# Designed miniproteins, single chains, continued (5), part 106

Each design is a single chain, and the fold is of that chain. pLDDT is the mean over its residues in the fold that is shown.

## One batch from the design tools (miniprotein)

Design m19918
Fold by ESMFold2-Fast:
Structure m19918 (fold): chain A 118 residues (1-118)
Amino acid sequence: LERAEELKKKGEEALKKKDYQKAGEYYYGAGVLYEDEKRYDEAIEAYRKAAEAYEKAKDYQSAAEVYLRLGQIYFELKRYDEALEYYRKALELAKKANDKKLQQIAENNIKQVEEQMK
């Protein structure tokens, strides 16, 4: 297993080459490793870069999945405004991907956040 810092560097190198798909994959991998270590600030930054790279690659399904994960992290941190923002981005991208399952997951997560924001 590669270390998160190594994957982050590979993502940066892929971005410089405009290999957005590979950049998304590397930054996503870094985010997962940071999240496993409960290093949420680094995980959030890596996931943001992954989602942005996937959007530039027009891989809307992968971008939506990463935005769902960002929303979940912010929800766990009780940062409900940011959780809603990322879940709404995930829903928009899931619609662009024509992925009904991701759309339903995003809609359910939006509903859960709205219940907490009473």
Scores: mean pLDDT 89

Design m19919
Fold by ESMFold2-Fast:
Structure m19919 (fold): chain A 76 residues (1-76)
Amino acid sequence: MIKFKITDELRPDLVIEAETLEEAIEKIEKTGLPEEVKEIVKKELRKAAKKVEEGEDVKTTAEDGTFTIEAKNVEE
C-alpha cells in the first residue's frame, strides 16, 4: 500500500492524503486548481508511485516549484 501526501506552499490549507494513486488523482481533480497545475501534480504523483513500487520513499517538489509530493510504501 502506498501513502500519498500533497501540499502546496502557496495554499497552506491544501493538504491531500490518499492511500492509493487513484484516490490521490481523484482528490486533485476535485480541487479548484487550474487544469495545467492538476496535470503537473498528477504527472508527479504517477512518477512518485512508480518509485515507491521500486522500493524508494519519495519527497519531491513538482515542476511548478510550489507543490510537495510525499509517497511512502507501507508493507501492511
Scores: mean pLDDT 78

Design m19920
Fold by ESMFold2-Fast:
Structure m19920 (fold): chain A 53 residues (1-53)
Amino acid sequence: SVKLEIEIGLYEISIGSLEWLAERSPHLREQYEKEIEELEKRKEELREELEKS
């Protein structure tokens, strides 16, 4: 569905922003990397949902 495609795109933008922040904030890098992993996992779940639809 279009809704799932939009949500996946928003996760991709959020991940990119966190990657940018992780490069510029070494003291917070580990925290941002964990957040990126969680967002990647949720993005994968949405991609699976899109494939089932």
Scores: mean pLDDT 83

Design m19921
Fold by ESMFold2-Fast:
Structure m19921 (fold): chain A 98 residues (1-98)
Amino acid sequence: MARIEAEAELKDGKAIVRVRVEGEGDFYVGASVITDGKPTGGGSARARAGEEVLIEVPGAKKGDAFISVGVVRDGKPVAIATLEVKDGKTVKRETREL
C-alpha cells in the first residue's frame, strides 16, 4: 500500500495542495476543492515514490475549504486523504490507505 502525506493552504485566491506519496512506482494524484459545500475545482499530477507534487486550484477565494486527495497506482486507488482548511491553513487531516 502507499503512504500519503498531504497539506494545503489557501492563498492569493488559490488552493495550494502539497502531496507526497511513499511506496514504490508511479502514482496519479488528484485533488478536489470544496468551498461553501460546493465543488470549486480540482487538479491532478503524476508523482513518483518519494516525490512531492504541488497542485494549484484557482478560485478558492475564501479562507475555509475541504480538500479531497486521491492516489491511484496502475488504475487502482491506493490511498485517500481529506483535509479541512480554516483561515487559509490545514487544521485537520484524515488519511486512509486502501
Scores: mean pLDDT 77

Design m19922
Fold by ESMFold2-Fast:
Structure m19922 (fold): chain A 60 residues (1-60)
Amino acid sequence: MIQELTAKVQEGVELERQGNFSEALAVYQEALDLARKNKAEDGWILALENGVERAQKLIE
């Protein structure tokens, strides 16, 4: 599980670096759903929520 979260976060960060904010948002949202479903540590949930918010603000 944590390996999957790490992979998703790395994918989202790389998409942000490429300027693909809509795709980054989708990846962060999938990771957040996975983290919540598997009751991941609060730190993971907070980091992913921040990623979602950041990506949403950059989509325009």
Scores: mean pLDDT 78

Design m19924
Fold by ESMFold2-Fast:
Structure m19924 (fold): chain A 90 residues (1-90)
Amino acid sequence: ASEEARELLEEAARLLEEAVKSEDPEKKIELIREAARLIVEASRHLTPEHRPLLERAAELAAEASQDEDFEVAIEATMVLMLVTVNLLSL
C-alpha cells in the first residue's frame, strides 16, 4: 500500500512550501532537512520503479540545505514530489 508514502510526501510538500515562503535562512534549512527526511522515509514504502524519483527529490532537498540557491532547489524538489504524489493517486 502506497498510502503511507503518500501521507509522508504530502507532509514533505507542505514543509517545502513553507520553506519557500519563509524569509529566515535558518528556518528554510530546518524545513528542507525535515522534508528530505520524510522523502527518504516515503521511498521505503514504494516499489523500486518509483524510488529513483524520490531519491532525486531527496538529493535536491539535501543540496538546497547547503546552497545559496535554496529557491531553485526547493522548487525542483516540490515539482518532483507533486509528480510522485499524483502518480501514486492513479
Scores: mean pLDDT 71

Design m19925
Fold by ESMFold2-Fast:
Structure m19925 (fold): chain A 75 residues (1-75)
Amino acid sequence: AKKEQEEKEKEIKEGVEQLKKLGVSEEDIKKIVEAVEAGKETDVVRELTARLVRGASKEEIEKMVAEREKKLAEA
């Protein structure tokens, strides 16, 4: 369905931006995007990012990124 395809693309885009903000390498980001596009669940992005952040969930990672951005804006 078009709605599901649009949601999947949005999740991939959000995941890539979150990983870039966390300082993940472009090469690792490419591997994650390829895995998602190959029919893997977006949970792969959560798993790989959580592995880098020692078990944080996707929502916790998003919260940490937002907190860092807030501190940067206050500085």
Scores: mean pLDDT 59

Design m19926
Fold by ESMFold2-Fast:
Structure m19926 (fold): chain A 64 residues (1-64)
Amino acid sequence: SMKKERLKKKADFLEKFIERIENGEVTEAELQALKDYLQLEHGIPPEQFTIELLKELAEKYKKV
């Protein structure tokens, strides 16, 4: 289904973003944009933002 394909693309995006964070390739503005997205879509406050949280979210997207 299109929904399942979109969720897999979101998982791939998050995994790639995590790699970029770990390599120091992400700007402060890009990090803030992701934090804003997570707060709006999932109710996750920016203070709760961790790499582990992003990994869990990617795994959840893959399971659909």
Scores: mean pLDDT 81

Design m19927
Fold by ESMFold2-Fast:
Structure m19927 (fold): chain A 74 residues (1-74)
Amino acid sequence: MAEEDVKRILESPDPHGEIGRLVREALERGDAVEYFRKLAETAKKLGNDELAKLFESIAKQIEIGRAEGAARRA
Protein backbone atom coordinates (compact mmCIF):
# COMPACT_ATOMS: atom_id res chain seq x y z
CA MET A 1 0.00 0.00 0.00
CA ALA A 2 2.51 2.67 1.09
CA GLU A 3 5.01 1.62 -1.62
CA GLU A 4 2.31 1.83 -4.31
CA ASP A 5 1.24 5.30 -3.08
CA VAL A 6 4.85 6.58 -3.23
CA LYS A 7 5.19 5.11 -6.75
CA ARG A 8 1.96 6.81 -7.88
CA ILE A 9 3.21 10.18 -6.59
CA LEU A 10 6.53 9.79 -8.45
CA GLU A 11 4.75 8.74 -11.69
CA SER A 12 2.11 11.50 -11.43
CA PRO A 13 2.32 14.61 -13.66
CA ASP A 14 1.00 16.52 -10.59
CA PRO A 15 2.72 15.03 -7.51
CA HIS A 16 1.73 18.06 -5.37
CA GLY A 17 -1.96 17.49 -6.10
CA GLU A 18 -1.62 13.77 -5.39
CA ILE A 19 0.05 14.45 -2.02
CA GLY A 20 -2.70 16.95 -1.13
CA ARG A 21 -5.37 14.35 -1.92
CA LEU A 22 -3.63 11.73 0.24
CA VAL A 23 -3.40 14.21 3.16
CA ARG A 24 -7.15 14.88 2.95
CA GLU A 25 -8.02 11.17 2.73
CA ALA A 26 -5.71 10.24 5.64
CA LEU A 27 -7.13 13.03 7.84
CA GLU A 28 -10.66 11.77 7.08
CA ARG A 29 -9.62 8.21 8.09
CA GLY A 30 -7.94 9.53 11.27
CA ASP A 31 -4.58 7.80 10.64
CA ALA A 32 -2.74 10.66 8.91
CA VAL A 33 0.31 10.84 11.24
CA GLU A 34 0.90 7.05 11.14
CA TYR A 35 0.24 6.89 7.38
CA PHE A 36 2.72 9.67 6.47
CA ARG A 37 5.38 8.21 8.78
CA LYS A 38 5.04 4.94 6.82
CA LEU A 39 5.27 6.85 3.51
CA ALA A 40 8.45 8.59 4.74
CA GLU A 41 10.04 5.23 5.69
CA THR A 42 9.07 3.79 2.29
CA ALA A 43 10.52 6.78 0.42
CA LYS A 44 13.83 6.37 2.32
CA LYS A 45 13.93 2.67 1.38
CA LEU A 46 13.43 3.69 -2.27
CA GLY A 47 16.37 6.14 -2.00
CA ASN A 48 14.27 9.32 -2.25
CA ASP A 49 15.44 11.31 0.78
CA GLU A 50 13.79 14.55 -0.45
CA LEU A 51 10.34 12.94 -0.61
CA ALA A 52 10.97 11.19 2.73
CA LYS A 53 11.74 14.55 4.41
CA LEU A 54 8.57 16.02 2.89
CA PHE A 55 6.41 13.19 4.30
CA GLU A 56 8.11 13.49 7.73
CA SER A 57 7.35 17.23 7.69
CA ILE A 58 3.68 16.57 6.81
CA ALA A 59 3.37 13.99 9.63
CA LYS A 60 4.95 16.43 12.12
CA GLN A 61 2.62 19.29 11.11
CA ILE A 62 -0.45 17.04 11.46
CA GLU A 63 0.80 15.85 14.87
CA ILE A 64 1.25 19.47 16.05
CA GLY A 65 -2.23 20.40 14.80
CA ARG A 66 -3.74 17.41 16.59
CA ALA A 67 -1.97 18.35 19.85
CA GLU A 68 -3.28 21.94 19.63
CA GLY A 69 -6.78 20.60 18.93
CA ALA A 70 -6.63 18.40 22.04
CA ALA A 71 -5.09 21.10 24.28
CA ARG A 72 -5.52 24.82 23.68
CA ARG A 73 -2.08 26.48 23.79
CA ALA A 74 -1.14 30.14 23.28
Scores: mean pLDDT 75

Design m19928
Fold by ESMFold2-Fast:
Structure m19928 (fold): chain A 105 residues (1-105)
Amino acid sequence: MEITKEQADKIISLLAKAGDEIARLLRKHGADPETVDAVRAAVNEAIRKLKELYDKNGKITKEEVYKIIDEARDRVLALVPPELQPEVRAIFDKTKEEIDKIIEE
């Protein structure tokens, strides 16, 4: 399934919002600045990959979006304390649900 530029921009915005929410969660629980920066870097790398893939190819597929999001989730989960992993998973699950709504509409 091929997504439009408008859908791609909305997906990028949702991923950025998820990254901000995770960073706030980490700061609330006293995570060190290096951990917060590493999580932001992982999310920003996913956003960069989405932009680059769309800009280079003029199109991006649902499968490519999900692969990038899943890779970002796995990287972020590796960086966060085990106690916060369920809340981080919930943020990514909600983000994928909102992405699904954009792609299916």
Scores: mean pLDDT 84

Design m19929
Fold by ESMFold2-Fast:
Structure m19929 (fold): chain A 55 residues (1-55)
Amino acid sequence: LEELLEQMKKTIDENLKKRSERLKEYQARIDKLEAEGKFDEAARVADEYFRELLS
């Protein structure tokens, strides 16, 4: 039981770290596109991020 919990905790920690890094990357891209008036591209980038979260 504890062995499985330790494995799950490590997997969760790794996923949280990777998602945090990707979130920062996507936020920077979205902010830049919106600043340039490219709202369609910004929406696509946001959809790409949410799609990754759900997969």
Scores: mean pLDDT 77

Design m19930
Fold by ESMFold2-Fast:
Structure m19930 (fold): chain A 60 residues (1-60)
Amino acid sequence: SETEEIIKQLKDKYEELKKQGLSEEEIKEALDLMIERIEDVVSDEETKEAVKKVAEELKK
């Protein structure tokens, strides 16, 4: 689904940022920016909620 594709992109970006050696705070900031961009483009509320939940889990 589109939601699964977006979640995969978030996880891939998280892994990329970790490999670059970014701090936890920098990774959180980058994820927040990605969520903001996704929410601006995606109109489906279920997808927005799923993306937010996954991003918050990745930040822990």
Scores: mean pLDDT 77

Design m19931
Fold by ESMFold2-Fast:
Structure m19931 (fold): chain A 65 residues (1-65)
Amino acid sequence: MKVYVIRTEMDFSKQSGAEIGKRVAEKVNELLKEKGLSADEVLIVVTGETGADGRQYAVSEITEK
């Protein structure tokens, strides 16, 4: 079982939550296209993380079924 992890910086001072959500979705879709995967072939879980640099990140975990 393969798992891919994408971190997307969340800068709420410059972007709305909707804009951040769109960026997260775009990065996930780009990875799926790169790997030749469709959305129904994966489980996607998105969580929040504070990085060691003090910045906020949306962490997208993509697991192949």
Scores: mean pLDDT 79

Design m19932
Fold by ESMFold2-Fast:
Structure m19932 (fold): chain A 80 residues (1-80)
Amino acid sequence: GPMREEAERLLREAEELVRRAEELARQGRLEEAERLLEEALRLYMEALRLAPDEEIPRLIGEILRVIGLLEDLRLKLEKA
């Protein structure tokens, strides 16, 4: 239904933001990458609220991955 379709849309948008952030980080554009990862995390959290129970473990895995990327990125920013 519409709620599941919205969760899928949010998930796809979050995945694209993570992909773009990884590319920006490779280019040394760390502040821009951080902002996109923060936006992706917000979208994953919204998708989690709308997701069916069977998809929750996978979404939690994606959220933890993004948190790890943000921690690594913030550590690099401290060296800049």
Scores: mean pLDDT 85

Design m19933
Fold by ESMFold2-Fast:
Structure m19933 (fold): chain A 78 residues (1-78)
Amino acid sequence: MEEAIEYYKKAAEAYEAGKYEEALEYLRKAAALGAKEAGGAAEVLEMIMKGAPMEEIERKNEEILAELEPEVQAARAA
């Protein structure tokens, strides 16, 4: 978990610097370590880099949010 947070921070820094390829790599590493949020962000960033339509990007973002919401509620109930 701690390493995933470190990669997520590096991804944010790379993104702010305009290094989108580097940011994508760090997001994928964070996701591989269990950060689901980073996995969703990596998919969205990859779509943006490939020039996907805004409608497609918005749809993907909605899917990610819907997936996370039930999990958060389940975690609170457990």
Scores: mean pLDDT 72

Design m19934
Fold by ESMFold2-Fast:
Structure m19934 (fold): chain A 62 residues (1-62)
Amino acid sequence: VPAEVADAIAALAEAKAAGDEAAVARLTQELGRLGLPDWVVEELARSSAEGLRAAAEIARQL
């Protein structure tokens, strides 16, 4: 569960860095399906690629 969340956040960071809007939309939906609250998913969707990479590393440590 934590590993899947961290991997999805890391993938979202790469999609944002690449400007891949379709991948961003898909990954935000997957984060919601993994049990994250809607407000957390929205915050991640608004985050920078660098911020998302930091969040993924923190999630892997928890």
Scores: mean pLDDT 79

Design m19935
Fold by ESMFold2-Fast:
Structure m19935 (fold): chain A 100 residues (1-100)
Amino acid sequence: MTDQARSRVGQAADYLAQGDYDRAIDMATQAIDLADQAGDDVTRRIGRMIRLAARSARSGQYGSAISILERAYRTARDAGYDDIASRIQQAIDTVRQQQS
């Protein structure tokens, strides 16, 4: 269950990096539900932040999306979720390019 939740969080970050905000929101919602069932508070928090960031980016609020993703990155890094942190960093880099 925890591994499935983390997989969905990673997929949400990947979709966000691709500019597919609707798919990012969908994957993050699935991750939150799976993490809730598993009692995985860390993965649930990361999922909530990615979903909020995807919604912000979808509405053109790229600065807010970046700030939220930076918090998600720190949470993933501090939890030792190195793969997830790397994928969130890719999403941050892509959203920054959208601001340009």
Scores: mean pLDDT 88

Design m19936
Fold by ESMFold2-Fast:
Structure m19936 (fold): chain A 82 residues (1-82)
Amino acid sequence: SPMEVTILKFRILAEKVEVYLLYEIIKKDPNNEKAKKELLESIRRLKELAEELLPHASEEEQKKIEEIVKEAEEIEKEAEKL
């Protein structure tokens, strides 16, 4: 339904914000193992939500979703180096 698609979009945006906030915490304190664990869990949820949304998304929306996932994967790699 259109409402379920809208909820998925908001959930993806919420997880994106969480990923960025956790990354900032980890940059400030690289020994924060709890924040690192929460970052990985947020990225996992983001990818699961993106996979669920992709079949319902327009081509333009699919590109935006793929960019969000790619940015999250880049953050994961950078956080692992800290």
Scores: mean pLDDT 87

Design m19937
Fold by ESMFold2-Fast:
Formats: C-alpha cells, structure tokens, sequence
Structure m19937 (fold): chain A 58 residues (1-58)
C-alpha cells in the first residue's frame, strides 16, 4: 500500500523523534483518519510502537 509506505518513510526520516498521527498526516499529505488507520495496522503487526498518542518504529 503506497500510503502505508509514505507513513513508514516519515517514521524512518524522523527516527530521532516520536510523532503523533496529526504530525504524520501533515508530513505525508494524507488525512489524519487514514494515517490513524495505517498506524493501527502497523502497531498490530509489531512494525511500530505507541507511547500515548505518539508513534515510532518498533
């Protein structure tokens, strides 16, 4: 999924910080709802970890 790849790229490029779904949406140009859906899928797969409202690569 191209949109999922964009989310992962942003997380890789910003590996030194933890990002909210809103911040990722602004960086990718995707809607916050789309980003939130992708982040939930990646979290279930163990590819990202969540700390409160912030996400980083696992």
Amino acid sequence: DEKKEKVVEVLIEHKNEKLTAKEIAELTGLSQSTVSKILRELEKKGSVKREGRRYSLA
Scores: mean pLDDT 82

Design m19938
Fold by ESMFold2-Fast:
Structure m19938 (fold): chain A 59 residues (1-59)
Amino acid sequence: MVVVVARDALTGEERRVETSEADAGDALAALAGALVEEAARDPSVAERARAAELRLEAA
């Protein structure tokens, strides 16, 4: 088990999602891709996406 963590660099708040190691890479890729797509459509999302940090932690 790993934790996928999305951190807002401006506020320091973190969102955590537990998943399997096998799904962690797919989850990160999907989240990153969604952020890029949303940032292209909405400038406010682009600012949030730029402030977001993604990492994996041991669960």
Scores: mean pLDDT 67

Design m19939
Fold by ESMFold2-Fast:
Structure m19939 (fold): chain A 55 residues (1-55)
Amino acid sequence: SLEELKRTVDYLMEQGDYETAERTLRAALDYYRQKGDEEFSAEVEKLLEELRKKA
């Protein structure tokens, strides 16, 4: 779920593991784009943009 994805990314960022957080978001984005889930894809893209601002 999107909530589980957000929790995982938040945890990785708290640990300073920005590389794994970005990799996780990119994998999720790829998956949901393949499924045609535009709403979920847009949310993942926002999370990826926020991560890039912190890195």
Scores: mean pLDDT 81

Design m19940
Fold by ESMFold2-Fast:
Structure m19940 (fold): chain A 63 residues (1-63)
Amino acid sequence: DVLDLLVEAGRLGNEALALATDPATKAEIRRLLQEAEDAAKRGDVEAVRRVVEELRKLIEQLR
């Protein structure tokens, strides 16, 4: 479900924002969250899934 993926993207985005300290990384997280929202509005499940994967990868890099 695209909405379940959007909820997951929001959860991961909040985790990433808590870990990020620099403005550039925070801007990238906000961009990814906007991309997920726009994709969800289109019903583009694969685009939301890609954002979830990018956020997971970014969280691993920030740890």
Scores: mean pLDDT 85

Design m19941
Fold by ESMFold2-Fast:
Structure m19941 (fold): chain A 75 residues (1-75)
Amino acid sequence: MVHLKITLPDGTVIEKEFEDGKKALEAVKEEIEKNPEVDPASATAALLLAIGAELDEELTGEDVEIEIVLKKAKP
């Protein structure tokens, strides 16, 4: 089970619980795609964290918590 907390560029916080890391990774990708204003560095860091959590869940079988902050790119 993966607990996901994402802070969007507008300050909106999304908290969700997923049965597996694959679904959590898909949710992170979807939020990045929906928010084109996200800073590329923040998006890359978020994806790496989600991938790491997916691998950790597969290897340990334990609950994983991910906190991600997506920052707005400068205009």
Scores: mean pLDDT 77

Design m19942
Fold by ESMFold2-Fast:
Structure m19942 (fold): chain A 57 residues (1-57)
Amino acid sequence: MLEELREKLTKELGEELAERVLELIEQGKYSRAGALAVNHGAEEGVKLISEYAKKYK
C-alpha cells in the first residue's frame, strides 16, 4: 500500500514533493498531506491518501 502510494505520488508530483507528502502521512497529518497533493494536481494521489487514512484509522 505505501509502495503503491509512493510510486503514484512520485509520478504525479515528482520525487521531492512525493517525499514531503509521505512524511506528512507518516506523521499522521493526512489533511495536510491531502492539501499538498491537491494544490499540485495529484488527483490519484489524493484518492490513495484518503483510502490509506480510512484503513489506518
Scores: mean pLDDT 78

Design m19943
Fold by ESMFold2-Fast:
Structure m19943 (fold): chain A 55 residues (1-55)
Amino acid sequence: EEKVRKAALELGLSEEKAEGIVEGVKKGASASGIARATGVSQATVSEILKRAGLA
C-alpha cells in the first residue's frame, strides 16, 4: 500500500488520488474498479500497481 502511494505520486497524481488508489487496493478492487472510483485511467492505475509489485 505504501508502494502504491509512492508510485502514484511519482507518476504525478495528487495525494488525494493516490490515497483513493491505496483504498481501492485495500478493498481488493480491480484496476478498472479503482480507475472508475478515482477518475484515473485504467492504464495509469495498472502502471501504478505494476510499479508497486502488485501486478
Scores: mean pLDDT 79

Design m19944
Fold by ESMFold2-Fast:
Structure m19944 (fold): chain A 62 residues (1-62)
Amino acid sequence: IDPEKLDKLVELSLKIIQETVAILSLQREIARHPERRDELEAQLKEEQTKLDNYVKEAEKIE
């Protein structure tokens, strides 16, 4: 209803989608190359942290 809040929600929703795609891509890579799991899990954790931060920011807007 507040246009500024709506614009922020749209921006955050797009970032959440982008991070979700990145996380799924990393999970797919881990499944294909289990020998690289330790390296890719570190990167996965970083992307999950970014996703969590965007979700928390979106929750604050309501």
Scores: mean pLDDT 82

Design m19945
Fold by ESMFold2-Fast:
Structure m19945 (fold): chain A 61 residues (1-61)
Amino acid sequence: MSREERIEKAAEEIYKELLKNNGKVSKEKIDEIAKKLGLSEEEVREAERRALLKYIQDQEA
């Protein structure tokens, strides 16, 4: 799995948590996803940014 694929997968997992918890995701859950997918702190922040952007766009629709 490429770096971009790992970031995209993390963004998908974070997005699911945002949907489940009304736009909130815990630090513990983010850390769990990061460990599972082998992401650095910078890569996790990018995944979180992508997930949040998608969540906001979906709420505005």
Scores: mean pLDDT 81

Design m19946
Fold by ESMFold2-Fast:
Structure m19946 (fold): chain A 79 residues (1-79)
Amino acid sequence: AAAVAALKANLAAAKAAIAANPANAAAHILLGKILLQLEQYDAAIAAFQAAIAAAPSNEELVAQATANIAAAKAAIAAA
């Protein structure tokens, strides 16, 4: 399906960006968002935590990652 192909392409792109620069916080955010769409909540939380670790002084990114972690934890608790 086209949607599955797009998710796999985006996942590969995010992983390639992280491999090229592990400090690329935006790539970790992208990975986390893709994992949320795949309902892989624990892996998504780990990706968002990696984004915070890569850019801890970026308040906007930290706030976004923290909100996404809270959403993933709520989804786990509701399951």
Scores: mean pLDDT 82

Design m19947
Fold by ESMFold2-Fast:
Structure m19947 (fold): chain A 64 residues (1-64)
Amino acid sequence: MKLTEEQKKELEGLLSQAEREAGRVLSEEEAKVIVTNFLERNGLPESMLEEAKKFALEYIKSRK
């Protein structure tokens, strides 16, 4: 199962907001926590965890 465009936009928005609140680029550990909470809140299956985690890690790498 793949993340939808809407789910990717929401996750990117959450990462961007957390980065703004922290005043720095997020760590991989912080990004993983955000991803896990996102899946839980949206009732997404654990099979999506690896896809969402990869997306979040690619996002923070592009910010560095």
Scores: mean pLDDT 78

Design m19948
Fold by ESMFold2-Fast:
Structure m19948 (fold): chain A 69 residues (1-69)
Amino acid sequence: STRVRVYEVLGSEEEARAKAEEKAAEFEAQGLRASVALEETPEGTKATTIASEAARPGEALEFELHELP
């Protein structure tokens, strides 16, 4: 199955974005493709970095959480 690495952080908009972008750069340095998504919640801004190798649609994904707030 294709491994997917997920990093999630909750905080201020600027802090969460900066941390998620740094994680994306770290994963890209490892040869992965990374994307960052930001969502505003009542608890703050949730930023999620998802990194994976080139996966085919429909492949089983195995999520690996690296850091949570």
Scores: mean pLDDT 73

Design m19949
Fold by ESMFold2-Fast:
Structure m19949 (fold): chain A 75 residues (1-75)
Amino acid sequence: NAQKKAEDLLKKGIEALKQGNYEEAVRYFEEAIKLDPDNPLAWLVLADAYEKLGETEKAEEYRQKAVEAISRRRA
C-alpha cells in the first residue's frame, strides 16, 4: 500500500528532523509526497525542513502546496 509506505517515510523524516538531519528529512518527505501527494502533513513538514535549511522561498512554496492538498482532499 503506497499510503502506508508514505506514512512510514513521514515517520522517518520527522525523526530525522528531530535529530537535526534536515537534508535527510527532506529526502524522506519528498519520497512520501511522491507516494501520497494529497497528504497536507507531508507538504507542511517538507516546508519546515526547508526553513531549517534556510530555504525560505521553498518553504513558503511548500506551505502553499499543503493548503492545496487540503482543498483537494475535501473536494
Scores: mean pLDDT 83

Design m19950
Fold by ESMFold2-Fast:
Structure m19950 (fold): chain A 56 residues (1-56)
Amino acid sequence: MEELRRRAEELVQVPLDRLRALRANREKVSPEEQRRLYLEALQAIREAEELLREAE
């Protein structure tokens, strides 16, 4: 369980960092790039949730 939880946290770390940077620089990022980053973050979160569910 702890190992899977740590992997889930690692999985979402990069998209989260990119979303933080996006919020700070929203005016400098194209709408298409913003959409891509949000979709990547959502996918990573979903995958992390699935991983945690399998640990049950």
Scores: mean pLDDT 72

Design m19951
Fold by ESMFold2-Fast:
Structure m19951 (fold): chain A 100 residues (1-100)
Amino acid sequence: MDSLQQRQQQSVGMADDSQDDLTRFTDYYNSTVTDPDSLSQINDVVSRTQSNLDNLRHQVQQSQTVQQVNDYRDQMVQTVTDTYTQVYDTVSQSVHQQTS
């Protein structure tokens, strides 16, 4: 039972935390993964996700209803989930090349 302002603040904070987590996550893989194609894919996916999160953060701040904030929050969760899935798939493919 959060007010509109509380939900906006929580959603903005979630976007900021997600961007920080993605930056640390990307830094870790950039130091660990030596395959340039995998690194390029990870950096490209993270860059797009950060842009999407920034856009959703802005839309949350402009939202006039709790429902709009919830819709953008769901989009943030989906965007982060898709990013982790794509990075995991990229790393897994890098580790399990055709025949090890």
Scores: mean pLDDT 75

Design m19952
Fold by ESMFold2-Fast:
Structure m19952 (fold): chain A 47 residues (1-47)
Amino acid sequence: MIEEKRKKIDELIKKMNEVAQKAAENGDPEYEEEVYKLFKEIEKLRK
């Protein structure tokens, strides 16, 4: 269970890092919201 969830979380973290990198470069709220959405998905998996 934990191992399977961890793999899914790792994939979401990769996505979040990519979006966060774009947010850092552009500083646009649009990308920041995408990062937040991915964070919420990770939080759901942690529960």
Scores: mean pLDDT 75

Design m19953
Fold by ESMFold2-Fast:
Structure m19953 (fold): chain A 95 residues (1-95)
Amino acid sequence: SAEVEEMIERLRREYERVLALVDEAIAEAKAAGDEETAAALEARRAALEARVEEAIRKLRESEDPRERAIVFTAASIELAGVEFEVENVRRKLAA
């Protein structure tokens, strides 16, 4: 439905925004010589890609509006959590 495609578009847009923040944090960790933090962020980036791909698949395959709302909300919370984690990492790198 149009509603499902709008949900997917919104989720992809938010994912792209958070992914850019993760990529900036990876660059900052590498510049600081913190290879352990850079590797951890790269692993988190890969996990986030897999999670968002699975969420989009579930949104397309689900016939239940309630199930779609749960999937969308869970993915949105995960993205917000990654953004919060990245901000905390950046503060530690700056200290």
Scores: mean pLDDT 88

Design m19954
Fold by ESMFold2-Fast:
Formats: C-alpha cells, sequence, structure tokens
Structure m19954 (fold): chain A 63 residues (1-63)
C-alpha cells in the first residue's frame, strides 16, 4: 500500500472521531481530531483536505 493512501486513511479515522465528538457536543475533542486529520492530510500531500480540516478545527476551538 502506498504511504499516501495510508496517511489519508489515518486522517479519515480522525475525521470520524471528530464527527463522534461533535455528536456528543465535545467541541474541544472534535477540534483536536480535525487538527490531527489535517496533519495526516499534509503528510499525504492532500493540501485541500488539510486546509479544510484546519479551518474546521479552528472554528470548533472558538465555540
Amino acid sequence: MSEELRLEAEAGVHEIAAAVALLNGDYEAAAEHYRKAAEYYEKAGNEEAARRAKELAEELAKK
């Protein structure tokens, strides 16, 4: 399996964890998970997904 696909899969796991945190009203945990997803997307070279995840983390950290 390519390194990029593995890193994107790790990012996806964190996006799912962030969604679960949001369902529980835990904005702090959701922000942390989106931040981790952004790091994995950056390592995978997916700049657009990384930027979107960073924006979501920043918005949730303000709530």
Scores: mean pLDDT 83

Design m19955
Fold by ESMFold2-Fast:
Structure m19955 (fold): chain A 56 residues (1-56)
Amino acid sequence: SREEAEELLRKAEEALAAGDGETAARYAIQAGQIARELNDEELGKRAERLALTALF
């Protein structure tokens, strides 16, 4: 659901703030998968940007 994806993005942001890029990327990727299932392009773009930030 959208709420699950938003919770995952929040967890990804918390992991990134803590310096855990690997965990942040995993949460962001999971949120992106939910966004694709929902066909929510805005949510998908947010997840993609966060994953790229976490991996780089």
Scores: mean pLDDT 83

